# Designed miniproteins, single chains, continued (5): the designs that were tried, part 19

Each design is a single chain, and the fold is of that chain. pLDDT is the mean over its residues in the fold that is shown.

## One batch from the design tools (miniprotein)

Design m16670
Fold by ESMFold2-Fast:
Structure m16670 (fold): chain A 63 residues (1-63)
Amino acid sequence: SEIEEIRKELERLDKEIEELDKKIEEAKKAGDEKTALELEIERGILLIKKGVLELILKKLEKG
C-alpha cells in the first residue's frame, strides 16, 4: 500500500540521517570543515524530504 511504502521510505531516511550524523561528527573531529558542511547540507535536504513525507502520511491516514 502507499502508506506502507511511505513508512518504509521514512525508516530509510531516518537511517540515512543517523549515518550522516556519524559522518558529520567524524569530519568535525578530523578538522575537515568542507566535508562537514557538505554533509550538513545533505542532512538538511533529507530532513525536508522527511517532513514532506510525514505530512503526506498524516493526510493519507486521516482520509
Scores: mean pLDDT 87

Design m16673
Fold by ESMFold2-Fast:
Formats: C-alpha cells, structure tokens, sequence
Structure m16673 (fold): chain A 66 residues (1-66)
C-alpha cells in the first residue's frame, strides 16, 4: 500500500534524525519497529505494517523531544 510505504518512510526519516541527535537506544527501537513493519508488508498484513510504522514514528518523535 502506498499509504503504508509513506508511513514507513516517515518513520525512517525520524529515526535517522534521532540517531543523528545521539538518541541511539530510541533510534534502534524505531529501526526494529520499521523492520517489523516491512516484515508485515511482505506477509500482506497491511494493518500490522501500519501499526508498527506508527509505533516507530512515536518512538522517534519521543527521542527528538529530549
């Protein structure tokens, strides 16, 4: 789904920003969730993929507020 792919790409950009700011533990958590989102997409589970992508976005956004 283009929508799921867009959310995963947003999560990736935010995780990269968190990593650049030195929030290594939270950026790694976001990357793990992005990996789970891709795995769910490969299995055709768009709802799980979207859920994992949104979780990754939240983790990365929390890191960027520190």
Amino acid sequence: SPEVEAEIERARKLADEAEKKGQTELSNKAYELIGKAYDAMAKGDEEKALSYARQAIRVAEEALKL
Scores: mean pLDDT 87

Design m16675
Fold by ESMFold2-Fast:
Structure m16675 (fold): chain A 71 residues (1-71)
Amino acid sequence: SEPEKVAEEGMEILRKGGLDELARKLGEYVEKGNYEEAAKVLEEGSKIFKKNKKYDEAKKLEEHAKKLKEF
C-alpha cells in the first residue's frame, strides 16, 4: 500500500542515518495503522538530521511525514 511504501522509504533513510530505534517505532506505528504517530517519528528524525546538517535527508523525511498524514 502507499502508506507502507512511504514508511519503508522513511525507515531506510532513518537506518542509514543510524536512527535504528526511530526506524523501529515508525514500522510499529504503520503496522498498527497509526499514521499520525508514524508521521511524528519522521518529523523527529528530520529534526535530528537538521541538527547534524543532513538537510537533504531531513527534507525527504518531512515530505514522507506529510504523505503519511494524508492517510
Scores: mean pLDDT 86

Design m16676
Fold by ESMFold2-Fast:
Structure m16676 (fold): chain A 79 residues (1-79)
Amino acid sequence: SAVEKAKKFIKTEEDRKILEIHLEAQKEVMKILGLEFDPSLSAQELSDLAQEAFENASEEQLEKIREIEKEALEKIKEL
């Protein structure tokens, strides 16, 4: 799964917190795109689904995604 692969790159507690912030942001992005967040999916399958949905996203959906990404980056900066 994509989540399991990401965990292999965790070297510090800060890296773990960064991963958690990214996973929560990804869940919200997928929800806005109308996709079910399934952590058992491969990284390739998640990437393909996200790209297709992103290319078909409305301006309103893209604006909400930008807000989620901004909030995630702000949380990472506070670490």
Scores: mean pLDDT 73

Design m16678
Fold by ESMFold2-Fast:
Structure m16678 (fold): chain A 91 residues (1-91)
Amino acid sequence: MIEKIEVNKTSEIDKAVEEILKSKADIILVITPNIGLAKMLAAQLVKRGAKVLKEGENYIILELPDGKIVVIVSKEASEEEIEEALKLAEE
């Protein structure tokens, strides 16, 4: 199952990290307003043991230590970029 989370500002990053880590979903889709905020969120997840699997123009895919996949996409991403990132996360 895919869980969707929206992060709209930097002050929400810490709460989003905790929500991501406690999620029971196999894939977590995170929507940010831009790639800069996506990179900031990814950096916090890496500090919690996540590893970056792939970075695109408007997305970042990470694996959590428990095997969960996190797909962070910017609202600047096209529908096609979002679909591609989700396909990569399902592999």
Scores: mean pLDDT 83

Design m16679
Fold by ESMFold2-Fast:
Structure m16679 (fold): chain A 65 residues (1-65)
Amino acid sequence: SIEEVYEKLKEAEELVSTDPEKAVKIVQEVLRFVRKLMDEGKIEEAKKIYEKALEVVRQMLKAQN
């Protein structure tokens, strides 16, 4: 499941310029998964995924203008 989440983030990154709405939905799904990991006490894994998600969000904000 962790590998699947990283794959989704890569897809979101590639979609930032072509389909930003889909990219946003993927990031939202990944952030929901981060919350689930935190609830399960998997803090280190949650942090790694959250950092990757933030990079995608930064790209979205830059692509807007």
Scores: mean pLDDT 81

Design m16680
Fold by ESMFold2-Fast:
Structure m16680 (fold): chain A 61 residues (1-61)
Amino acid sequence: SMAEAERMRESAVAFVRELVEQGLPLEELRRAVDALVALMRKEGMPEEVVRETEREMLEVV
């Protein structure tokens, strides 16, 4: 559902924000974003939600 997709988006962004707070290197943060994007696509999330989530994750890196 769209509500579940939005919750997953918020969780993914929060997860990346936690990695930033922990001081992970930029290279590791970018790999984490790429892995989460790949996972969301494999789980069949709508492409628009995947792209919005990627943009939001990259904003906190």
Scores: mean pLDDT 84

Design m16681
Fold by ESMFold2-Fast:
Structure m16681 (fold): chain A 72 residues (1-72)
Amino acid sequence: MSQEEFDAEVLLALALIYYAIAKANKLTPEEVQDILRKIEELARQAATLNPGAAAEVQRIADEVKKLLEELK
């Protein structure tokens, strides 16, 4: 595995951890919004390393957007 592939996988793993926290916990809309912001930043970073990983991170961000809409 290249360093770029490894770094992209780490960003994806971190996004999945944030998603699991958002989904499993009774968080406020503000806390879910903060998690969404962090995942979107991870997606931007992943896009410079691996477009496949970036697409997966963006999919996770979209799922967190759905959770945020449900909490409104």
Scores: mean pLDDT 80

Design m16682
Fold by ESMFold2-Fast:
Structure m16682 (fold): chain A 71 residues (1-71)
Amino acid sequence: MALSEEEKKEYYEKGEKYYEEGLKAKEAGDIEKAIEYYRKAAEYYKKAGDMKKAIEAEVNAALLRIEQWLK
């Protein structure tokens, strides 16, 4: 069954929190941690029904992973 509006708001807020943590980890040079947080943000944005934010977070995680592979 679909989530309530209250549950969606809670998941959205968790997504925002993890996205902020991802940005902070990236600024600190902790790329592995940044990828983890962006992936967590995407997971919660999907649960909140915000597919645009979920895709944005997934793209940011993927770009950081590619950067690591290029080394």
Scores: mean pLDDT 83

Design m16683
Fold by ESMFold2-Fast:
Structure m16683 (fold): chain A 94 residues (1-94)
Amino acid sequence: MEELLERAKEEAPKIIKETEEVLKKVEEKDPSVKELVEKARETIREIAELLLKGHEAKYNGDEEEYEEILKKYKELEEENRETLQKLAELIEEL
């Protein structure tokens, strides 16, 4: 369990970095997608916060809270992928 928090610290920056690379490429091609870019940045920030909160709940032994946080994390991760796909489609249509 002690290594789970360390893994979360490693995974969260990777997700943020990959998303930011996509967002930079999108902004370079079409500045009009700024609203979608901002939404993606907001979502990834929430994902990072939930990862830390989830590990905190796990450390405290709160299984119910951990499961609730995990569910929210998965929902936000799916939303992020959907937003990135929509941004990619908009670039191709231009």
Scores: mean pLDDT 70

Design m16684
Fold by ESMFold2-Fast:
Structure m16684 (fold): chain A 71 residues (1-71)
Amino acid sequence: DEEKRRLWEEALEADIEAGMELIKAGVLKVALKSEKDPKKQEELEKEIEEALRKAEELEERARELRREIAE
């Protein structure tokens, strides 16, 4: 079943990308703890929020693709 395999691969790619965004958010959180410049702190906070939001969107995509495989 090549179609189910393709959907599984797409879901896996989305999971990997979501994981990468979570790692990025983690790295930025560590940077934020050592940052003393309020302007740079604000920029880091925005980047963290964006990475977390993107991770959620990618996880939702992977979930939707897995539902299609189950059908």
Scores: mean pLDDT 85

Design m16685
Fold by ESMFold2-Fast:
Structure m16685 (fold): chain A 70 residues (1-70)
Amino acid sequence: IDELVRRLERLAAEGLRLARTPEQRLEIEVTVGMALIVLGVGKLINDEEFARRGLERQIARLEALIRELR
């Protein structure tokens, strides 16, 4: 999970650097926020697989957003 969190952080920084409009910035921030919510829920219910799957899904969404911004 730590490697997924680091990847999320790197992608968030890249996306925010590439974002040119408030709408693009908000979309990146919402995606990152959803990833953090999934992490928190996974910790609360003690389900690492739930957290991992949710993180992977949000990372994939963030990667797609970054590709569109390039």
Scores: mean pLDDT 78

Design m16686
Fold by ESMFold2-Fast:
Structure m16686 (fold): chain A 78 residues (1-78)
Amino acid sequence: MSAAERRRAEALALTEEAIAAHDAGDRAAYAAHVRRLADLLLEGGLSEDEVAATLQRLADLIAAGDREGALALVEEAV
């Protein structure tokens, strides 16, 4: 498996974990998963500003209950 394939797999898993934490009201778990996602996006070559913009869009999609949109956003970004 390539580094890019590993990052995508981990990022998608973290996105599912973040959605589950949000649904459970577990703010600490949510923040931890989002922080690890930020690290993976930086490793994938995004700038800090691009990571911030991507995570804001992700948060909006998760808050809206758009699981498919959240996963698609992360898959394209990483």
Scores: mean pLDDT 87

Design m16687
Fold by ESMFold2-Fast:
Structure m16687 (fold): chain A 55 residues (1-55)
Amino acid sequence: SKEIEEINKKIVELIKRDEEAVKTLPQAQRDAVLAEISKEIREYIKKLNELKEKE
């Protein structure tokens, strides 16, 4: 599915952003940014699972 492929790409982008935040940000700012990224990854995984159920 094209939509599943797009969601997988978004998850990969978020993982890359997580890695960048770990490398570059001070601890206090890093924790907030990582929490936001984790929330976005969780929402994309939920949508991915819903799409897999429809196929």
Scores: mean pLDDT 81

Design m16688
Fold by ESMFold2-Fast:
Structure m16688 (fold): chain A 80 residues (1-80)
Amino acid sequence: MEEAREKLKSPDPQVRLDAAGELLDSENLEDRILGAKEVARLMKDPDPQVAIRAIGLALRAIADPDEEVVKALNEEMKKL
């Protein structure tokens, strides 16, 4: 998960999408929250391929057993 957190700093949105997916699969709640926040930002990306992939990952955040993950997604989207 350290590697995934470092990838979130990438200027490449595809690398950040891969990192967000890895973080959402984490056993650590804080990592899944971080992944959900990045997904919210990527859903607003001007590249439609990036935005569509981010929407797919948002469904994974919504399906998370801990509601703090979907709450983090929604809170980040409100800032955008």
Scores: mean pLDDT 82

Design m16689
Fold by ESMFold2-Fast:
Structure m16689 (fold): chain A 57 residues (1-57)
Amino acid sequence: MEEEIKKAREEGEKALEQGNYDEAVRHYGRAAVLARKAGKDEEAKEFLQKMNEAASK
């Protein structure tokens, strides 16, 4: 779970840096779901904020 969250976050960051906002939304959304399943509510909220930021572009 932790490795999956890290990978999803890194893929989201990479997509955001490349201006691939659709991919960034997808990866951050996945990271948020995985973080919630792991009981990391604050981390999940951060990923959801990043997802919304990417979606607004």
Scores: mean pLDDT 81

Design m16690
Fold by ESMFold2-Fast:
Structure m16690 (fold): chain A 85 residues (1-85)
Amino acid sequence: SFEKLLLEGLGVMQEAVRAAAPGLAAASPEQQEEIRRLLERAAELLTEAARTGDEEKLAEALRLAARAAELAGAPEAAARLRAAA
């Protein structure tokens, strides 16, 4: 079900935030800004997916979050996010 996919995706995102937080704090201002833009777009898509049940928007949100995790130096978290998408 979409609800199951959404909850699984949210769980992976929560773990990714925890794993990425130290790298984000150490990132350059330019990298922090790029991460911020990716996460803002991911949040918009996630909100829209939750409203509409659009699995493709959920997948796109997870892929953008994965790119943000990769830039924050959390490649394992990025891989989990991509697998969930």
Scores: mean pLDDT 82

Design m16691
Fold by ESMFold2-Fast:
Structure m16691 (fold): chain A 71 residues (1-71)
Amino acid sequence: SNAETAKRIAERAAADPDPEVAAALISMQYALFKRAGDLEAAKAIAETALQSPDPLVRKLGEEILKELEKE
């Protein structure tokens, strides 16, 4: 499924040793799925980011989930 694919690519992105690169990749992946209208895949990106040990990536995941929950 697209949500399963989103989780896999988000996990790979979140594992990047540079947290700024990880955050940029997560943001790009989220934007792509949101533009495609796949809100479940977009949510999977955010949920994966929340599991990151890096506070920058986690904060991004929280902000994305908050935005999606308002829709």
Scores: mean pLDDT 83

Design m16692
Fold by ESMFold2-Fast:
Structure m16692 (fold): chain A 107 residues (1-107)
Amino acid sequence: DALLAALADADAAVRAAAARELGRRAAEVGEAAVEPLIAALADADAAVRAAAAEALARLAREAGLEVGRLAVEALEAALGDADAAVRAAALEALVEIGVLEIEKAVS
């Protein structure tokens, strides 16, 4: 859709906004957003990388455990990011995904 295309936009502000909107609409976009958002974790712009980490956490919450598993390796790599906000977003995402895995296991 247009949001997935916007993740490849020339303007970093557009890419960051697209990542945030994909996270907000996680229940509607589902698994189709996982691979593009994982790619956005390697973006040149730190705001895009942070937005992608936040969006992956929302996607795991709304689309379920499989989305979280696909994202874990990329989010773990983002813990070593040069930007402190990206590291914080990745840590928060991993904690949220871990909580979802525990809840799924006991449900």
Scores: mean pLDDT 78

Design m16693
Fold by ESMFold2-Fast:
Structure m16693 (fold): chain A 57 residues (1-57)
Amino acid sequence: MANEILEELKKAYESLKKPSDEAIELIKQAVKALNDGDIESAKELAEKAIKKLEEEK
């Protein structure tokens, strides 16, 4: 994908065994925002998800 935020989010998610429910919800919201074409919201949600995943690593 050309969108680097998706690449970073995917790598962070795949490096974890099991993310928390909150991290999963943030990932779902980021994906939905991307599907809706809302790149700004997707970036914010992806950043929050990545931070949660980094903390849970």
Scores: mean pLDDT 72

Design m16694
Fold by ESMFold2-Fast:
Structure m16694 (fold): chain A 64 residues (1-64)
Amino acid sequence: MEFEKFDKDGDGYLNVEELYEYLKSLGHNPSLKFAEQLLKAVDKDGDGRINKEEFEEFLARSVG
């Protein structure tokens, strides 16, 4: 699954850097600021990270 490929720590969360790497893998040229804003839009807990459920919800609505 995509989440597992980018969860470098295996802790069940993606941080801004990991989300940025994911967006680059889709052929986007995002800024780190864009990744930060996207993370905040998806991060329901406000802890600066997204879990697998938040990531899958984001994928269902935002990216191919």
Scores: mean pLDDT 71

Design m16695
Fold by ESMFold2-Fast:
Structure m16695 (fold): chain A 85 residues (1-85)
Amino acid sequence: SEAAELERLRERQKRALDYLLENAEKAGIKLEDMLKKLEEERKKIEEALKDPSLSEEEKELLKEGLKVLEETIKKIEEKIEEKKK
């Protein structure tokens, strides 16, 4: 089913993100710096969505990207909180 396929893709994306975040520390990448860059990108997408010249397809693509970005930001925020303890 379509719902099951989407859930499978979300699980794969979550695993890939967890793997990247786990390895970011090993590579010396600061999660706080990554968070700052993602928040900047979120603001750019939010501003882009205010453009009345955007096609329906472009709006849907940007909204989809915004959701993925917001989920990623939350995951990084959770990891930052975890590391403070």
Scores: mean pLDDT 76

Design m16696
Fold by ESMFold2-Fast:
Structure m16696 (fold): chain A 71 residues (1-71)
Amino acid sequence: EEQFEADVIAALALIYLGIAKIDYERGVITPEQLAEIEKLVDEALTAAENGDVEKARSYLEKLIEKLREAD
C-alpha cells in the first residue's frame, strides 16, 4: 500500500508540474514561482523513489499550496 501511495504522489507531482509549466507559458506565474514548483516536484519525486511516503506527501502539500497562492 505504501508503494502504491508513493506512486500516486509521484504521478500527482508530475501532473502539477505540467499545470505549472502551462501557467508559466500563459504568463500566470513568474519564472521564480516555476523554479520553486520544480524544486518541490523534484523533492517529492525523490522522496517517493526512496519509499518515504510521509516526506513525499509533505512536499506534495507544499506544491499544492504554492499553486494555490499563484492562482
Scores: mean pLDDT 80

Design m16697
Fold by ESMFold2-Fast:
Parts: C-alpha cells; structure tokens; sequence
Structure m16697 (fold): chain A 72 residues (1-72)
C-alpha cells in the first residue's frame, strides 16, 4: 500500500508522530514505523519552517519505499 502525506516541519516531534501513525495505518510493523519516523523527524529538524511531502509504500509489514521532499 502507498500513501502521501503533507507535514509542517516547524514541529519535528509532531512530524515524527504523524509519520509513525500513517505508517502503522499502512500496515508497517511498530519497529519499521519507529525507524522511518525518526528519519523523517531528522529531516524536519534539518529543514525548519518548511512543508514536507512524505511518500511511503508498505508491503507485508515492511516499508519498501520512503521518500521525503520539500513541498511548495
């Protein structure tokens, strides 16, 4: 399954929480969701005040694709 979400990088903690929630809803395992959420949170910390676009694909509980970019 694949999902795209838009997040505000002004709050990296909230970005991490929203990414984890979205990944768990896509069927990712808790471990996979936590790992990916920390990576996106780190990206948000490096890009303060920007809007982020996160695209994720999950197959059989594993995150097979994770793309993070700056949104307009």
Amino acid sequence: MEKEILLDASDPEKVGEEVKKALLELGASEEQANYAAEQVKKFAEENPGKKLKVKAKVEDGLITELEVSIAD
Scores: mean pLDDT 80

Design m16698
Fold by ESMFold2-Fast:
Structure m16698 (fold): chain A 68 residues (1-68)
Amino acid sequence: MNPVIRRVAVHDLVTHYGLSREAAEALLDMAEAGASREELVAALRKHGLSEEQAEAAADGILAAVAAS
């Protein structure tokens, strides 16, 4: 992933969804490794996000990977 895009994605996940930086980094690493949207949603749900928040956050993570 582009380092600038990754930094922005980490900041958004921390600021808008209340994830730790470590959790945000791990989720981006999962997405770069080819995790599905469904796997990302499940992981985000384990981090305490609602279904709606997890789906929105997963879509943002996948968009960041695609933009890199």
Scores: mean pLDDT 87

Design m16700
Fold by ESMFold2-Fast:
Parts: structure tokens; sequence; C-alpha cells
Structure m16700 (fold): chain A 62 residues (1-62)
């Protein structure tokens, strides 16, 4: 469903932040858990977190 799409997208972007050296694997794992819980509890919160991750990735790439 929509929550699964949010989680999958966020996990992919968090993995890319790890590859860029912006996040440790440990922090990315914690962030994935937070996104999963947020998306399942409140889809709107999940979307906001995903948007913040997308913005962080854009800044990291310049």
Amino acid sequence: GEEEEIIERAEKLLDELVELGVLSEELAKDAKEIVRKAAKENIEQGKEILKEIEEALKEAKE
C-alpha cells in the first residue's frame, strides 16, 4: 500500500546517504525503523520524513 511505498523509497534514499558518507549504517538502520513506524502509524508523518530525507540527499549531492 501507500505506507509500503513510502518505506521502500525512504530505505533506498537512506542507503544512498550511507554510500555518500553522510550517514553511518547504524544511524541509517535507526532512521529506517523510525520511518517504518511513522508511516504505519500516520501516513502524513511518513511522507514528511521521506521529504526531509529527499532534501538531505539533494544537499549531499549538491
Scores: mean pLDDT 83

Design m16701
Fold by ESMFold2-Fast:
Structure m16701 (fold): chain A 60 residues (1-60)
Amino acid sequence: MPRRLLEAARRSGASHEQLSELRRRIDEAERRHPDDPEKFRREGIRAAEEVGVSRGLALE
């Protein structure tokens, strides 16, 4: 659910730069887990944490 991670980051007040980085990280996660949505979702959350936009996501 990549759009959901991006929406959560926007709600958390992420900058345009943080959102751009998060998009790149999400794309990498999709490439690694193209047929495993659950692993993809976990990797996406890790990407958000690495970019520093996990504050809003920690409660989801």
Scores: mean pLDDT 67

Design m16702
Fold by ESMFold2-Fast:
Formats: C-alpha cells, structure tokens, sequence
Structure m16702 (fold): chain A 70 residues (1-70)
C-alpha cells in the first residue's frame, strides 16, 4: 500500500478504538496528528468513515434517514 493508504488505514483503526474509549486522550492525540498529516483526499475518506461509524453507534439506519427525508 502507498504511504497515504497506510496512514488512512491506521487513522480508521484509531477512530474505531476512540469510539470504544472516547476518553482515551492518547488515542485522540495520535488520531489528530495523523489527520493533520493527511492529504485533503485522505481527510475526506476518513471523514466519510467516521460518519459511517457514528451512524452505526447512533443506531440510525441509512434507509430510515432516506425515508424521513422524502
């Protein structure tokens, strides 16, 4: 994998761990540092991944959101 792909993969793993332990300051700091080192394209992919994780944690299905928007 490219340097950017490895960084994005690591950031996604840290985001998942941080969602399990939101008070973990070390994980939050490492994730923030990786995010700052990312390209704009990598940041966008990361944001999409985090949004997906947050939707799963909230228990809101994408189908229910689409039906509510119609």
Amino acid sequence: MSEGEERLKRAKELAEKLLENPDDEELAEELERLYEEMSPEEQKKFEEHVLKLLEEKKGVSLEDKLKAAA
Scores: mean pLDDT 71

Design m16703
Fold by ESMFold2-Fast:
Structure m16703 (fold): chain A 76 residues (1-76)
Amino acid sequence: MLEEIERWFRERLTPEEADVAIMAAQKALEEGLSPESVRLAALTAASLYRIGEDKEGAIETGVGIARVLDELEKRK
């Protein structure tokens, strides 16, 4: 999973954006979020970084949004 995310983003994003995506994915995995939420964290963090968020803020916000999605999915 993480290797697939790393490859996908490194082929499509700048090195800096890919690093942000991978760090967000790693943090989401460490928190035990679902594979879908991990991918959402990576994509959201990279997108926020691209539009001018700092690296740390982009990662924290991306993982935060993914936590909300993961919690909503658990309620079914």
Scores: mean pLDDT 80

Design m16704
Fold by ESMFold2-Fast:
Order: sequence, then structure tokens, then C-alpha cells
Structure m16704 (fold): chain A 74 residues (1-74)
Amino acid sequence: MSPEELVDKILEILSKYASEEAVERVREEAERFKEDPEAHLETFRRTVADVIIEEKVPLEAQLEIQGLLEQLAA
């Protein structure tokens, strides 16, 4: 799966459980990550993790998102 597809899938999963404002925050970091992955990967991961905690995303969805984030680092 491409980095773009991984990011889009993370956003799709989050949109089922998180507010539109929280999803938009992640989308902004996703665009920064696409421009410079080395500089923005950590910030993108942190923003996703913050949204998971704030919006109380279910464990099953959290594990799927974590697997996708690990693929972005490879």
C-alpha cells in the first residue's frame, strides 16, 4: 500500500469515530507528511495518537490504525 493510501485509510477509520474537527487536524498533518515524510512523520503519528485518546476510538480500530502507521515508517 502506498503512503498516500495508508494515510487515506487512517483518515477513513478515524472519520467513523472522531469529530470532523479532529479528522481535519489529522488531515493537515497528513499533507505535511506527504511533502516531507522525515520531518513530519513523528508529528503525524502523535496527532493520530492524540485523536485516538481524545475521541476514545475503540481498541479494534486503534490496532488497525497502529498497523497502518507502522507501514508508513517502513
Scores: mean pLDDT 82

Design m16705
Fold by ESMFold2-Fast:
Structure m16705 (fold): chain A 62 residues (1-62)
Amino acid sequence: MEEAKKIAEEAKKLIEENKHLSADEINKLLAEKFADKLASLNVDDAQEATAEILSHINDVLK
């Protein structure tokens, strides 16, 4: 849980700092920076972190 929360918070911060970029560019940055970290989590924690990140993207970028 703590690792998943940290990853989600870092991803949200990256989205907020880069919200002026296109959704494709932000998704590429997220994949490059966080895919390996998410893969290192257990399935439950990875899904929770991913859900929080996607929810934040939908709220910020539409």
Scores: mean pLDDT 75

Design m16706
Fold by ESMFold2-Fast:
Structure m16706 (fold): chain A 86 residues (1-86)
Amino acid sequence: IKELEEKIKKDPNNAKAWFELGLKYADEGKAEEAIKYYEKAIELDPNFTEAWTNLGRLYDALGDDEKAEEYFKKAIEIDPNNKYAR
């Protein structure tokens, strides 16, 4: 995590680094932090399909079915063949 934070500090526009930070926090069960970092990744790269699908999965896990559906739909709109959102 700290290595990814330093990477982001040097290049705050690196959408992939924000996404990877989200993955680390999700692995630790820190859903709120993971959501924040995935949201930053899609803010920097709106075509980052995997970040959209991971947001959908986290909101689904939190019981927010409406947000989960919204994010999965966005992932499919960007990549219609995305198996993770189907």
Scores: mean pLDDT 77

Design m16707
Fold by ESMFold2-Fast:
Structure m16707 (fold): chain A 62 residues (1-62)
Amino acid sequence: LSPEEIAERIAKKMGISFDVAMGMVLAAGARLGREPTAEDLIRLAEAHGQYETAKAIREAVK
């Protein structure tokens, strides 16, 4: 999935704006120094104790 496709799916699943979802994806990419995968976003959420967010991302990118 492209960063835009990941952001769109997260936005729809979580009921947030595309801009907010894209901000999350871009922040993860900046932290990693590369384009993040959906799995990178899930791992980062889990590493920060955000298990409900990680679950929502996993469900969004099915």
Scores: mean pLDDT 79

